# Designed miniproteins, single chains, continued (4): the designs that were tried, part 80

Each design is a single chain, and the fold is of that chain. pLDDT is the mean over its residues in the fold that is shown.

## One batch from the design tools (miniprotein)

Design m14771
Fold by ESMFold2-Fast:
Structure m14771 (fold): chain A 87 residues (1-87)
Amino acid sequence: SRREEQFRALLDTLRDESLSAEEKFYALMAYLGTNEPSDEELEAIARAIHSMPEEDRRALIARLERANAIQPDPTIARLLAILRELE
Protein backbone atom coordinates (compact mmCIF):
# COMPACT_ATOMS: atom_id res chain seq x y z
CA SER A 1 0.00 0.00 0.00
CA ARG A 2 1.04 3.66 -0.32
CA ARG A 3 1.24 3.85 3.49
CA GLU A 4 3.59 0.82 3.66
CA GLU A 5 5.72 2.33 0.85
CA GLN A 6 5.92 5.67 2.75
CA PHE A 7 6.89 3.84 5.97
CA ARG A 8 9.67 1.86 4.23
CA ALA A 9 10.89 5.05 2.52
CA LEU A 10 11.07 6.79 5.92
CA LEU A 11 13.08 3.93 7.48
CA ASP A 12 15.45 3.96 4.46
CA THR A 13 15.86 7.75 4.86
CA LEU A 14 16.58 7.46 8.61
CA ARG A 15 19.20 4.74 7.94
CA ASP A 16 20.91 6.66 5.10
CA GLU A 17 24.24 7.90 6.50
CA SER A 18 24.65 10.36 3.57
CA LEU A 19 21.62 12.41 4.73
CA SER A 20 21.75 15.19 7.34
CA ALA A 21 19.80 15.15 10.62
CA GLU A 22 17.80 18.10 9.20
CA GLU A 23 16.76 16.13 6.07
CA LYS A 24 15.80 13.14 8.27
CA PHE A 25 13.80 15.43 10.60
CA TYR A 26 11.76 16.90 7.69
CA ALA A 27 11.16 13.41 6.21
CA LEU A 28 9.93 12.18 9.61
CA MET A 29 7.68 15.25 10.11
CA ALA A 30 6.21 14.83 6.60
CA TYR A 31 5.46 11.16 7.36
CA LEU A 32 3.87 11.95 10.77
CA GLY A 33 1.79 14.76 9.21
CA THR A 34 0.13 12.32 6.75
CA ASN A 35 0.23 9.02 8.68
CA GLU A 36 -0.61 7.81 12.20
CA PRO A 37 1.98 5.07 12.94
CA SER A 38 1.10 1.99 14.98
CA ASP A 39 3.07 1.34 18.19
CA GLU A 40 5.15 -1.26 16.29
CA GLU A 41 5.89 1.20 13.45
CA LEU A 42 6.80 3.90 16.01
CA GLU A 43 9.18 1.47 17.77
CA ALA A 44 10.79 0.68 14.38
CA ILE A 45 11.22 4.44 13.73
CA ALA A 46 12.76 4.89 17.22
CA ARG A 47 15.19 1.99 16.62
CA ALA A 48 16.23 3.48 13.25
CA ILE A 49 16.91 6.84 14.96
CA HIS A 50 18.79 5.10 17.81
CA SER A 51 21.03 3.34 15.24
CA MET A 52 22.19 6.70 13.79
CA PRO A 53 25.65 8.10 14.65
CA GLU A 54 25.54 9.77 18.11
CA GLU A 55 25.91 13.38 16.88
CA ASP A 56 23.20 12.96 14.20
CA ARG A 57 20.90 11.14 16.66
CA ARG A 58 21.29 13.97 19.23
CA ALA A 59 20.63 16.62 16.55
CA LEU A 60 17.47 14.83 15.33
CA ILE A 61 16.18 14.30 18.91
CA ALA A 62 16.83 17.99 19.72
CA ARG A 63 14.81 19.02 16.63
CA LEU A 64 11.96 16.68 17.67
CA GLU A 65 11.99 18.06 21.26
CA ARG A 66 11.90 21.64 19.90
CA ALA A 67 9.04 20.81 17.48
CA ASN A 68 7.04 19.19 20.32
CA ALA A 69 7.70 22.21 22.61
CA ILE A 70 6.38 24.64 19.94
CA GLN A 71 3.40 22.48 18.84
CA PRO A 72 2.71 19.56 21.21
CA ASP A 73 1.98 16.32 19.34
CA PRO A 74 1.11 13.06 21.16
CA THR A 75 2.87 10.93 18.49
CA ILE A 76 6.11 12.96 18.76
CA ALA A 77 5.85 12.80 22.59
CA ARG A 78 5.46 8.98 22.39
CA LEU A 79 8.41 8.70 19.98
CA LEU A 80 10.57 10.80 22.34
CA ALA A 81 9.53 8.57 25.30
CA ILE A 82 10.60 5.42 23.38
CA LEU A 83 13.92 7.09 22.43
CA ARG A 84 14.58 7.96 26.11
CA GLU A 85 14.04 4.29 27.08
CA LEU A 86 16.57 3.19 24.40
CA GLU A 87 19.31 5.48 25.85
Scores: mean pLDDT 87

Design m14772
Fold by ESMFold2-Fast:
Structure m14772 (fold): chain A 69 residues (1-69)
Amino acid sequence: MVTTSTLTLSGEEAASLLRGMGASEEDVAAVASAPEAEVTLTYDSDQKTLTVTLSPPGKPPVTKTVQLE
């Protein structure tokens, strides 16, 4: 079963997340200058994976999938 949730982070938190996801420095800078950024979380209970998608203002979305225990 797949569950999707959306949350809002501060620009600083979103910039830190993008850095961890291997995003470009330009994407990180765009998010860091914004007051907030929207994050979409998709959890797949069958695969036990969490996919994080972050949409910087005016930039293409950055996606990272992490394996959960």
Scores: mean pLDDT 74

Design m14773
Fold by ESMFold2-Fast:
Structure m14773 (fold): chain A 100 residues (1-100)
Amino acid sequence: MGSITIEAPDSVAAGSTLTVKVTYNSDKEAYVTVSLYEIENGVPGKLVAEDVKLVKPGETFTATFTNLEAGKTYQIIATAYDAENPLKLLASDSKTVTVT
């Protein structure tokens, strides 16, 4: 079982770029997906944007998101699925970001 870590700010200004750094630590290659969801009533609702990369152990990649709406809260979800079995979840992490 691997680990994945999200590094992102707690808040961003509307009209700026949200930069999300993801670090994957495992002994396997994985399809790492970084998904951005709108939070509505405290739960993730609509998928707004997504970035997917085939990642080797110890690699980091940067996903960037734009056109975030003022006053909205978003959840970043990062998942790592086994490259040889894409149905097998190896690791996940999540972080909330508020747009001011």
Scores: mean pLDDT 82

Design m14774
Fold by ESMFold2-Fast:
Structure m14774 (fold): chain A 86 residues (1-86)
Amino acid sequence: MTQKVTIEVTGPGEVIRALLGKEVTVTTEDGRVGRGKVTGVQVDGDRGKLTVEVEGITLRPGERVTLRATVDGVEVELRGVVTAVE
């Protein structure tokens, strides 16, 4: 099942911006793991809103998640909060 979510993240704006079109691993606080594809990015300084199509888990607004991705051959980790679900 694929779910479209908005996740607000904090991190370097350049890293957040580089996530557009990338696959991310989404891990919840309780250890559930899914995969996501970043289909939208909005960046404001060190904060961003990611639109992510998530598969393998079901997320709810208010859940805290860790996103892992590879940017320019380097693995990056961002922490975020789910703010909207379609």
Scores: mean pLDDT 83

Design m14775
Fold by ESMFold2-Fast:
Structure m14775 (fold): chain A 74 residues (1-74)
Amino acid sequence: SLEKAIEAFKKAIEAAERGDGVTAARYFELSAEYSKDNPIATELARQAALAARRGDFETAVNYAKAAIDVLKRL
């Protein structure tokens, strides 16, 4: 579901903004699952999860925002 993918990205961004990389990565992984029909959004979600796991929250949020923009163009 597009709506579920965007919701998961938003929850991941909120976790990343709190410095919670574990929670952020889990929600980015979930957003990738919900975005499977969109390969660009799925790859951006994976890159966001990797950035969150290494504590690069600014990069993670930037990838997530790009993924949301891609999904909203449907």
Scores: mean pLDDT 87

Design m14776
Fold by ESMFold2-Fast:
Formats: structure tokens, C-alpha cells, sequence
Structure m14776 (fold): chain A 85 residues (1-85)
């Protein structure tokens, strides 16, 4: 659901801002692009690409804290989505 994907990305952006504010700016840009996209599939692709980029950048920097915190956020949202089904 689009609202849950937006919440997930907002929570990831918050975590990134606490650990690496520079990387958080890129995720916010992806969120803004997603809000302007009319097609649901493209919107999801933009959000997914933003997340992949963030994790990739964190891996390149050796930012284990950011990777671990992002994984925890994704895990919590996946668990919550599973319970709603």
C-alpha cells in the first residue's frame, strides 16, 4: 500500500538523518519524486531505487550503524504488513 511505503521511507529518512544527514537528503529527493509520479508502479520503483542507493552508499562507506538501523526499520514494517494481511 502506497501509504505504508511512504511511512517506511520517511522512517528510513529519519534514521539516515540521525546517522548520516548527507545521505538522508537523497532519500528525501526520492520521496519528492514519488509524490510527483502518477503511476503507482513507477512511484514504487522510485522509492525502491532510493532505498537501494542509500544502502549501497552506506555499504561503500562502511557505515554499519546506518545499514543495521535501516534493516531494523524495514523488518518492522514487513512484520506490521504481515499482521494486517
Amino acid sequence: EDEEDARLMEEIARVAEEVDPELAEYLREALERAQREKDRSRRAAILTAGLIWLVGAALDRGDDELIERVNEVVKRHREARKEKE
Scores: mean pLDDT 72

Design m14777
Fold by ESMFold2-Fast:
Structure m14777 (fold): chain A 80 residues (1-80)
Amino acid sequence: MEELKELVQRAQRLTVAAFKEAEQMDPETAKKAVDIATRLMKEIGEAYEKNDVEKAKEALDRGLEEFKKIMPKAYEEATA
């Protein structure tokens, strides 16, 4: 329960940081960030419903890797 809550909180923080950075980016990059964040939150939500900690970790790891490529500042903030 607690570990899954922490993963959800980390995904939320990453999403907030990404939207904050997206305010300074071009519309195309901002759209990519929204798409990544939407998929991450959907996958984390599904893992939470199934109490699947490993799937939640996989979803967060994929989101972090994708944000690292297009939102490096948000990635650094979320991983600190």
Scores: mean pLDDT 78

Design m14778
Fold by ESMFold2-Fast:
Structure m14778 (fold): chain A 85 residues (1-85)
Amino acid sequence: ISPASLEEIRAIQDELLARVDAIKAEAAARGLPDTEVRIRILDEQIDAYDRLIAILKDEDPELAAELEKVKARAREQRAALEAQL
């Protein structure tokens, strides 16, 4: 993995952590249901996986393929939570 790709990956990870923290803070302030909070976090994680896969597909295709599987499981979990709303 190139230094530029590593920097981009770190930026994506930092953004994800900040977004998750913001969602949790808003949830606490507004009394949002746990299911809704978990769906919002999964949406951010899925977006992060898409961005990571785009970087890794050329440099590490096997890792990109494994992230596609992780993303698919996250989408299934989101659908199950959405069914509870």
Scores: mean pLDDT 86

Design m14779
Fold by ESMFold2-Fast:
Structure m14779 (fold): chain A 87 residues (1-87)
Amino acid sequence: SSMKEKIKELAKRALALAEEVISEAIRRAEAGESSLPEELAKRFPPEVEELVEGFEKLLGKKISGRTWGELLENLVKVSKEVLEELE
């Protein structure tokens, strides 16, 4: 029960972060900007790292990527798989 709830919370947090980053990247690209807002750019990498560590600890599964974006993409894949299995 509590383990399932923790895993679902991590998955929902990962999906919410991905949605925020993608939505802001699209908005900025349409305005001719190539960079994320400074606040999001500073917050994004440590949040991805925290979520990856949480999933690795709870699932015993290694999540890797050469960039923060690739890490987030792989985290989103794991999150979707877990939510489909638990819901």
Scores: mean pLDDT 77

Design m14780
Fold by ESMFold2-Fast:
Structure m14780 (fold): chain A 79 residues (1-79)
Amino acid sequence: SAAAVRAAVQAELDAAVGKVLPGDFGEESGTYTVDVLARDPATGKVYRVTVEITVERLADGSVKVTAARVTAVEEVAAP
């Protein structure tokens, strides 16, 4: 279900909060919106999940994930 996919993606995002990534692309502090595809293994349905990720650029040029949340979940056609 969309609710199950939302919960699973949010759990992965919660695990990513506090993670420090290399700032290889010159990422600035801010909130970024990205779309990801997630499959529900129980139904085989594919969902487009819209995620907002907030990062903080550190003095060494790396970036820390400070928040991440699911904002939308929409069923899409599977190939």
Scores: mean pLDDT 76

Design m14781
Fold by ESMFold2-Fast:
Structure m14781 (fold): chain A 87 residues (1-87)
Amino acid sequence: SKEELKKEILELLEEIRKIAEEEGLERAVQTVDEMIKKVEEGKATVEDVEKASKEVAHEFLLAESPRAEEVAKKLREINELVEKLEK
């Protein structure tokens, strides 16, 4: 269902937010918070999520985070779920 997809997207975003907060990546936290808000309001588009995902991935890459690949995998899953939600 769309409700189940939305729940999975929000759970993945919250996981990424916790990682970004733990690692002190303030810009990544802000970007994820905006994504969470858009998903909760039913306003998230594939384009918005792709743009935000690139921004979050870039912050983890610049920080040389040991969790960068874990976050990248979660972001890929979020993008796939948002595509299903828009169909």
Scores: mean pLDDT 87

Design m14782
Fold by ESMFold2-Fast:
Formats: sequence, C-alpha cells, structure tokens
Structure m14782 (fold): chain A 68 residues (1-68)
Amino acid sequence: MSQKELLEKLYEAVSKGDVEEAKRLTIEALENVDGGKNIVFEAMVYAARKRAFEILEAIKKIMEENGL
C-alpha cells in the first residue's frame, strides 16, 4: 500500500466513524510503511478537525503502545 492510499483510507475511516478500520490501518502504517507515523499524525489532525474524538483516542493509544 502506498503512503497516499494509506492516508486516503485513514481519512475514509475517520469520516465514517469506523474505529476498527482506523485501528487496523494505524497498525499497518507503523509496521509496514516508511514514514507511516507521519501519515498517522496527519490522520490524527484530520480526526481532531472532524471532532471524531473516539477514533482520535484509539489512534493515540496505538501510538503510545508503540512508544510514539
């Protein structure tokens, strides 16, 4: 998956309120994508702007579990 595809999928998950998909994509980003943590930070900013706080908290928890 490209960085652009990953970001688009994360934005879609945030817009749909799909917490499970957002978690799955965040883990994939951190493990399998160069610069994936930067893509996740962009998704977190987007979630905050959309007031998708449940998804934002879920992503933050995964980031903290990975030492970020």
Scores: mean pLDDT 82

Design m14783
Fold by ESMFold2-Fast:
Structure m14783 (fold): chain A 89 residues (1-89)
Amino acid sequence: MVELSLSIEETGDESTVTGVAKFGEEGWGAQLTAYVEGGETIERVLAKRLGPGDVLTLTITSPKKITHAVLTAVLESGEVVVKELTNAP
């Protein structure tokens, strides 16, 4: 089991997405993908062995608006957990 949270904040000339993955079991890491106005994609990956109680925080900041974000976590069982957020429209 893993709890995912995802938020997008716009401040002045920057757009920031923050993804948090809280692991309740063993896992292999997390990936945050931000989709930006104009079709650009920005990725952050943390691939490391994780156990119960471990928390990963991934942040992407862009000078262009983030329109969509996806946070993915991979568990030891092979289960992939995904959370998505769309910054309207």
Scores: mean pLDDT 83

Design m14784
Fold by ESMFold2-Fast:
Structure m14784 (fold): chain A 75 residues (1-75)
Amino acid sequence: SSEEVEKELLKLYEEIKKIYDKAKENGSISEEEFNKALELAREVGRIYAENKLSKKELDIIEEIEKMLQEIGKIL
């Protein structure tokens, strides 16, 4: 359901945000954290490709994409 997809996206958001916050705080992330961010980005892409998303779900993905873009600039 849309609510289940939203919950999964929020979980991915929180996981990516942890990496993002650490990158911002430390000015760097580990190889392990970078690989985790790539894995999480692929899962977001899968959800986007496989589901009809609500505006709320698309807004969550937009925030995730912003964090991932900023992580890429810090590395």
Scores: mean pLDDT 84

Design m14785
Fold by ESMFold2-Fast:
Structure m14785 (fold): chain A 75 residues (1-75)
Amino acid sequence: PGERVRDAAVEALREAGAPEEVIEQVRRVGDAVLASGLPPDEQARLIGDAARETLERAGMPEAAERVREAVERAA
């Protein structure tokens, strides 16, 4: 479940044309969340939030919304 959400977020970021630095940032956050032992629903929420916030800070708010939808479908 959590790995599926992380992978969906990374794939959606690549499809949106996010820079590799942004993709690596989200991957690192996803790996840390998966290692935390939190419940699967909270892991999915945190990974989705991290991907969205990272894209918003990068100036890509439309891509952030698309990634949010992809993460919700994977959860």
Scores: mean pLDDT 75

Design m14786
Fold by ESMFold2-Fast:
Structure m14786 (fold): chain A 74 residues (1-74)
Amino acid sequence: SLQDRILEITRRLLRERGFTPEQEAEVLALVSRPSTVTAIALDAIALLMEDPSLTFDEALERAVRAFIDDWLRR
């Protein structure tokens, strides 16, 4: 599912960036929310509209990276 794909991408990126288990749990809880999944999917669609050379998976990964970066700036 789209939710499972976003969770898979998020978990991978958090581990690559060396997040603590507590930080990983917090971000994954947010990303599991239907409203957050919808926001990430809409951001990915917007990225595809701006750059049609992107694959959907590439656009999703960029949207998830932006979400994590926004969380880190809080």
Scores: mean pLDDT 87

Design m14787
Fold by ESMFold2-Fast:
Structure m14787 (fold): chain A 97 residues (1-97)
Amino acid sequence: SKKKREELGREIARELLRAEAGVDEIKKLLEEGKSPKEAAEEVFEKLKERFPNNEDTFRSYIDVLEEEIKELKKKGSDQKLIDALEILKKLLEEYLK
C-alpha cells in the first residue's frame, strides 16, 4: 500500500534525525573538522541515496529538523551545529521545489 509506505517513510525520517542521520552525525562531522556546509551536504547526499524521490519522507524530516533547530537555539547550542542544520533544511526544501 502506498499509504503504508508513506507512513513508514515518516517514521524512518523521525528515527534518522533523532538517532544518527541528523544531529549526531552532523555533530560528529563538525568535530572531525568539516565546515557546517560540508557536514550538511554529506548528510543531504546520504538522505537522497537512502530515500530517492520520497517527497513525504523528506517533508517529515524537514518538519522534525525545524523543531530540533528551534530547541537547539533555545538551549544556546553550538552555532556551527545550528548553521549546519539550517543549511541541511535549506537543501532539503530546495530539492523538493
Scores: mean pLDDT 75

Design m14788
Fold by ESMFold2-Fast:
Structure m14788 (fold): chain A 68 residues (1-68)
Amino acid sequence: MDKEEALENAKSAGNYASSQAKKSKTIEEGDQIMQDVRDAVVKQFSKYAKEVDKILTEQRDKTLKELS
């Protein structure tokens, strides 16, 4: 697995997590979903953790603003 593949997976996972989080009414529940996905994907692609974390953190921040 290379960097391109890791970033593609991060974007896909982030979009999925956002869709699930948006179904929750509470910010806490939505944040937990986003955090769980972020932690799993960052751990999976540890060599590219910084780039993966950035993508998922930005996705989380945008999603949580929509839940507030």
Scores: mean pLDDT 80

Design m14789
Fold by ESMFold2-Fast:
Structure m14789 (fold): chain A 63 residues (1-63)
Amino acid sequence: MTEEELEALRERYAPFDTDGDGKLSTAELGAYALAHFDENGNGRITPEELERVLAEVPPELLA
């Protein structure tokens, strides 16, 4: 992964990095998934949607 791709992902997830440490916990990733994949507004994230988000986030951004 390029530094440009990593920085773009960091900026994309910045609103969900609530402790500002530059890393995302699974809870913060869950909040991101809820905001982007819960399009029907039921307040639920499927395990498949969360797994997809986790697969797209580089280990360098994980807490």
Scores: mean pLDDT 68

Design m14790
Fold by ESMFold2-Fast:
Structure m14790 (fold): chain A 61 residues (1-61)
Amino acid sequence: SEAVQLAQQAVAYAQQGNHQKALELLQQADQELSSIKDPEQQREALEQLVPLAQQTAQLLL
């Protein structure tokens, strides 16, 4: 999933201290998630994306 890949990249940039890029990538991940029309694929992506978004947020603190 594009959304999950973008969220994984957000974690990597957050770990490097690039907070702006991390937030931009999370925003793109949310847009990609919203574009998924298949409910099962959207749910699967959401289940993977939420932990990555939480990890990114924790790294930005």
Scores: mean pLDDT 84

Design m14791
Fold by ESMFold2-Fast:
Structure m14791 (fold): chain A 77 residues (1-77)
Amino acid sequence: SDRAAAVAEAALDAATRYLKQGDYDMAAMVLRQAAVRVEELGEPEAAEQLREGAKYAEKGDGKKAIEKAEKAVELAR
């Protein structure tokens, strides 16, 4: 879904910004909020990748958080 992909892309951009600032909690929050919206838009597999990205952000693994968010964008398309 183009709309679900746009939501996932916006979350990837926001999470990347927060991770660069060292704000792992905010990065996790924006990814979790996007996961709810992406699932509502009919893309549950993309939503699961966003939730996994949030878990990695909470653990301080920004690289894996971004990899999961990028995968969510691919799956939402």
Scores: mean pLDDT 89

Design m14792
Fold by ESMFold2-Fast:
Structure m14792 (fold): chain A 87 residues (1-87)
Amino acid sequence: GAAAQLRAALQAELKAAKADLAQAEMDLGVADLAIAMARTIKKITGDEDDPALNALLAAGQRARDAATARLAAAQARVAALEAQLAA
């Protein structure tokens, strides 16, 4: 029936949305780790003006901002699809 086909399509979209959510969570974790490592190296070396470490921190922060935005969008999509499947 049409309801079963719609439910199957929504379940396929939910599976894709959950995969995107998992990737966004992984990307955020990688960015956080990179930032933490760069900050730790700066603390150990005492070189606050290291251009390479400052570039890594800036790149890590941009990656974190992008991953945070993607995570929020992916969470909203999963929630919307789960609500449609529950109705």
Scores: mean pLDDT 87

Design m14793
Fold by ESMFold2-Fast:
Structure m14793 (fold): chain A 80 residues (1-80)
Amino acid sequence: SILLKALEKLREIARENGHEEFAQKVDEAIEAYKKGNWAKAFEILKELYEEHPEFLDEAIASLDPREQQALRAVLKALEG
């Protein structure tokens, strides 16, 4: 629930900042997550983290603290 809200907000932030390709990838991750394909959702998020670390950090920093914690926990797990 909280992770899904964080991803939806991340998609909105990306679109508002003109990062349409990033937003499209987040949308793909959201759809995979909703369908229960967590492996695919997390693989897309890992790719976004590796390709766009600075933008992802800025976008996450603009979310609610709980949403930030949820996304950062997932990304940290994906780094290892």
Scores: mean pLDDT 82

Design m14794
Fold by ESMFold2-Fast:
Structure m14794 (fold): chain A 75 residues (1-75)
Amino acid sequence: TPSREQLLRLLVRVLTELFRAQGLPWSDEEVRELARGILDSHSPEEVLGLIRWFIEHGDLPEDVRARLREELERI
C-alpha cells in the first residue's frame, strides 16, 4: 500500500494537470489543500481508485496521461 505522502504527492500532481488542462487558475496551496481533504475523507485504497479514475477519465493531454500512469505504477 502506498504511503500517505506518496498518495498526496501523486494526487496533487494529477489535480494540478487536470486544472491546468481546464484553464483553472488554482494555486499550489489550493490544490494541496483539496488533495489533503480528499485523503482525510477516504481510505488509501479509495484514494488510489480516485487517482486511477482521474487519470483514465480526466480531460488530460495524452502525453500527460501516459506519464501519470507511469507514476501510478511506481507507487
Scores: mean pLDDT 86

Design m14795
Fold by ESMFold2-Fast:
Structure m14795 (fold): chain A 80 residues (1-80)
Amino acid sequence: MLSRVQNASAEVVKQFKLKQAFQTLLEEAVTSYLADNDLDAVTPENREALSNYLAQWLELGDVPQDTARAAAEYLVQLLS
């Protein structure tokens, strides 16, 4: 799972032209969300909640709302 999260986070940063610091932030946010909810993987059932959580973290990092939502959704698609 960790290597998949790392690769997906790198692809999102590249695709949406985000700062490299967001790669680590996205990796940590996904890992923390899964751990806090006792989840081993991204599933269809948790996909929307995880996407919303990730978008909020990107917005806190000054990523525009539309870009944050699109980037979070893309990351979750790569992990599903």
Scores: mean pLDDT 80

Design m14796
Fold by ESMFold2-Fast:
Structure m14796 (fold): chain A 71 residues (1-71)
Amino acid sequence: TLERAKELAKEVVRQQIEDGNLSSELGEALLRGIDQAESVETVVELLRGGALESKDPSPLLEAAREIEKLA
């Protein structure tokens, strides 16, 4: 479901901020984008975009793969 996809995506983004892999500014922008997303596909695209800005893209890319199965 879209709601579950958003929950999982926000959890991973918050962890990336806590681990110092994403700046608070970029992480908060991603969290806002996820909240506004109207499809699972958009959530996946936001996570893949965030991965390009992350010092450790692996958790965001793995989350994107798992969330894509909910589409």
Scores: mean pLDDT 85

Design m14797
Fold by ESMFold2-Fast:
Structure m14797 (fold): chain A 90 residues (1-90)
Amino acid sequence: SPLEEAAERIREALREMLSHLPEKIREELEKIVEKIIEALRNGDLEGLEKAIEEAKKFLEEHKDEISSVLRQSLLAMFDSILNYARRLQA
């Protein structure tokens, strides 16, 4: 489906961005990203919003271990994903 194809492209983009993180931070954030991708594939807007809130909280808790440029890029990507999903359900 077009939604499944979009979710896979988003997964690939996020995995590339996460490759620039320290291993321990990357592994924990990858678990949250999989929740985001699953919610997006299932059209679960509530689950997607919750997973993105978890991701944003994680980035804030680890801000001293993540470059400001990468952190802002990840935040922008998560907001773009949420806006995309909201527009599909409008």
Scores: mean pLDDT 85

Design m14798
Fold by ESMFold2-Fast:
Structure m14798 (fold): chain A 80 residues (1-80)
Amino acid sequence: MTPEEVQEKVRELYDKILELMEKIKNTNVSDEEFNELLEQAKKLRDEIIKLLKEAGASPETIESVKDYFDELIEKVKKEK
């Protein structure tokens, strides 16, 4: 992938994670649906990390991105 394609794909995946987080916060979802949405968000996070690694991102950048998404997921869990 070109750097531009990587950036576009990362943005697309990030927006999908935000949509899933917003759905969890703003809708009365069942515990089963909540767990399914969290699993989807984690898979999207892992795909972003993989793309960043393949694009040559530093270990520090990858750790920062992982920590950011882990914090978002934990915050959403506390709001449920």
Scores: mean pLDDT 77

Design m14799
Fold by ESMFold2-Fast:
Structure m14799 (fold): chain A 65 residues (1-65)
Amino acid sequence: MRLSSIAAAIVAELKRIQPSLTEEQLAQIEEALLNKDAEGLREILRSVGVPEELIEGVLAGMGKL
């Protein structure tokens, strides 16, 4: 599976859980996932109101990329 496919799946799941996420915010999240930028990803997700439990789950998923 390509890294972009895993990142896209994570982004799609986040949009399902938090439908208020904008296309710009989803693009920033995908970029952070592809760059393996854990701190940038955490800051973006916190700024858009994603619960800490989901943030840790996303970071764990990114660590498997």
Scores: mean pLDDT 75

Design m14800
Fold by ESMFold2-Fast:
Structure m14800 (fold): chain A 83 residues (1-83)
Amino acid sequence: SPLLIEAEELLAFARIYLWLAKQALKKGDYEEAIKFAERAYELAEEAIKLLESLEEPSPEALRAREEARRVAEEAREIKREAE
């Protein structure tokens, strides 16, 4: 599905920003950690919206949705810790 491919691409970017947020948090760069976490959350939420728009989601789409929700949750936790 083209929508699944697009959602997986958004998830890939979300994972990169989540990793950057975790690295910034470890270094005590709280402002940077918040910015990266917010970006990871936005991208993960966009992926979730695309995947939830699927009327009959495949097993791959369901797994991508679960991963996107996990990334969004981790991003919220990092932002909470950095604030």
Scores: mean pLDDT 88

Design m14801
Fold by ESMFold2-Fast:
Formats: structure tokens, C-alpha cells, sequence
Structure m14801 (fold): chain A 98 residues (1-98)
């Protein structure tokens, strides 16, 4: 589906920018952790799409795009966006586990 492709592209782009942002800041452990966080975000997005939860898909897509933009602004902006992204992962995980 076009929506799933948009989600995969947005999450992949955000993941790469996140890794580079943390790596540039010398936070190698967080850079490696972010890889797994974005893999989970992508899986949760696909599950939301499969269940027809378009609202959750939109939330995940917007969160990924926000993280990508923040990574280009600087580490402090990105750390805040990453905290929001981690909160979105937890919320999506709880919602889809029901």
C-alpha cells in the first residue's frame, strides 16, 4: 500500500538521521539503541495499518517526520523529539497489544 511505503520511507529516513545525530554528539550507545527503537516503530506502524487504525498510522508517520526535522536542527531539539518518539512507541505498543 502507498501509505505503508510512505511510513517505511519516513521511518527509515528518521532512523538514519537519528543515528547520525547521536553519533555526532558522541552518544554511541543511544545511537545503537535508536536503531532498535525505529525498527519497532516501523513494525508498530505496519501492525496499525493492518488493523485499519489509520489514526495511529498518522501519529507514527508524524512522529517519524518530526524526529527527522529535529535531527537536522541540533542535538537538544532531537533529544526532545526522540523522547516523544519513545512515548509514541510505548503508546502504540499498548494500543496494539489490546
Amino acid sequence: EELVRELDEAVSRAAKSAYEAFKKAGKIDLANEAVYTFIELRELGRKAAESGDLELVEEILQTARKAYEAANKGIEDFEKAYEELQATVERARARLAA
Scores: mean pLDDT 82

Design m14802
Fold by ESMFold2-Fast:
Structure m14802 (fold): chain A 75 residues (1-75)
Amino acid sequence: MTPDDTLNDLLLGMEELKKKVGISAPRDPLSGLTEEEFNELMELTRNRDWKGLIEFLVKRNLLSPKSADEMLKKI
């Protein structure tokens, strides 16, 4: 895949997650991530591992546990 394909997969995955749970993605979820953390986020999104993606966001304090619980309930 090209970097462009990977970014498109991330955006599509985030839109699919938002559509399922009706919650907006964080405004700057990618700011402050290391290269390794960014690659993990991209891989989770590409594989459509929505549970893993939500858990990753909570671990990095990019998503509140309350919002994560609501998202997990809707998946």
Scores: mean pLDDT 64

Design m14803
Fold by ESMFold2-Fast:
Structure m14803 (fold): chain A 92 residues (1-92)
Amino acid sequence: SELERLEEERRRALEELEEYNRRAQEVQEERRRAEEEMERRAAEGTPEEAERARREKERKRREAILEEAEYSVKAIGASSTALAAENEAKRL
């Protein structure tokens, strides 16, 4: 039925939402660990090694923020799909 189709579409969208939120959290946690390692290298190394570590930290931070943002946008898309399916079901 149309209702069963909309319920299935909503279910899939909610599963995608959970997956994208989980991936965003994983990227954020990996970024935190990488930043801590780079800070340690900056503290323990020579002046040249410290400068290299600071540049690498900033590069990795930028890359991770962009990846986190991408998953956040995908999560919003999945949420919108779930809401659209729910609203269509309410019209039946």
Scores: mean pLDDT 85

Design m14804
Fold by ESMFold2-Fast:
Structure m14804 (fold): chain A 91 residues (1-91)
Amino acid sequence: MIPAVDESTLSPERRAFLERLGREAERFLEELLKEAEEKNIPEEKKNELVRKFLARVYEIMLRAAEGLPEAEVRRELERLFEEMKKELEKL
């Protein structure tokens, strides 16, 4: 079986949680891109940062869909946000 993260295969509660996580990740990405623009970071560096962020968000979302407890998923997402801010500071 191909493990598809399909909203229709998730419980309503888990689906709502994933939707909230997705919105939080999107909001953070918007803030990250705004700060990068204000710091006049080259597009190539911004694209690398975005790719890295999205890849890790995808991994966290997959683990959440697989049943990782909400508190642990939240901690992983918060750590990712801290890491992305530090990466931006190095640029």
Scores: mean pLDDT 78

Design m14805
Fold by ESMFold2-Fast:
Structure m14805 (fold): chain A 116 residues (1-116)
Amino acid sequence: NFEEELKRLVKLLDEQIRELERLLEEMKKKGADQEIIDLVEEVIELLRQARRALEQEDLDSAIEYLRKALEKARKAYELAVEKGEDPDVITFLRSLEIQLEELIKRVEELKEKKEK
């Protein structure tokens, strides 16, 4: 069911945004690298835009925002490893990449169902 899957994807994005906001607060507390903090803030904003696009059933825009978020998450992970950030931060950023790849796949599958 298109409507049920759309609702599940919106809820998953809400959960990911909350988890990232929590990570961001922890990173700021620990004095993490500012460039990595900036990238995580950009990921959060892109996920908010993707969520809004999903609510409007604009699946193409949602996919585009999620792909941009994934690119920034990958850069944040690479910089976190390079700069020797806290292992918990590195683990969260790697998990985020995997979660965003799965979200993109699910939105693409939802788009196929809508076009059939």
Scores: mean pLDDT 87

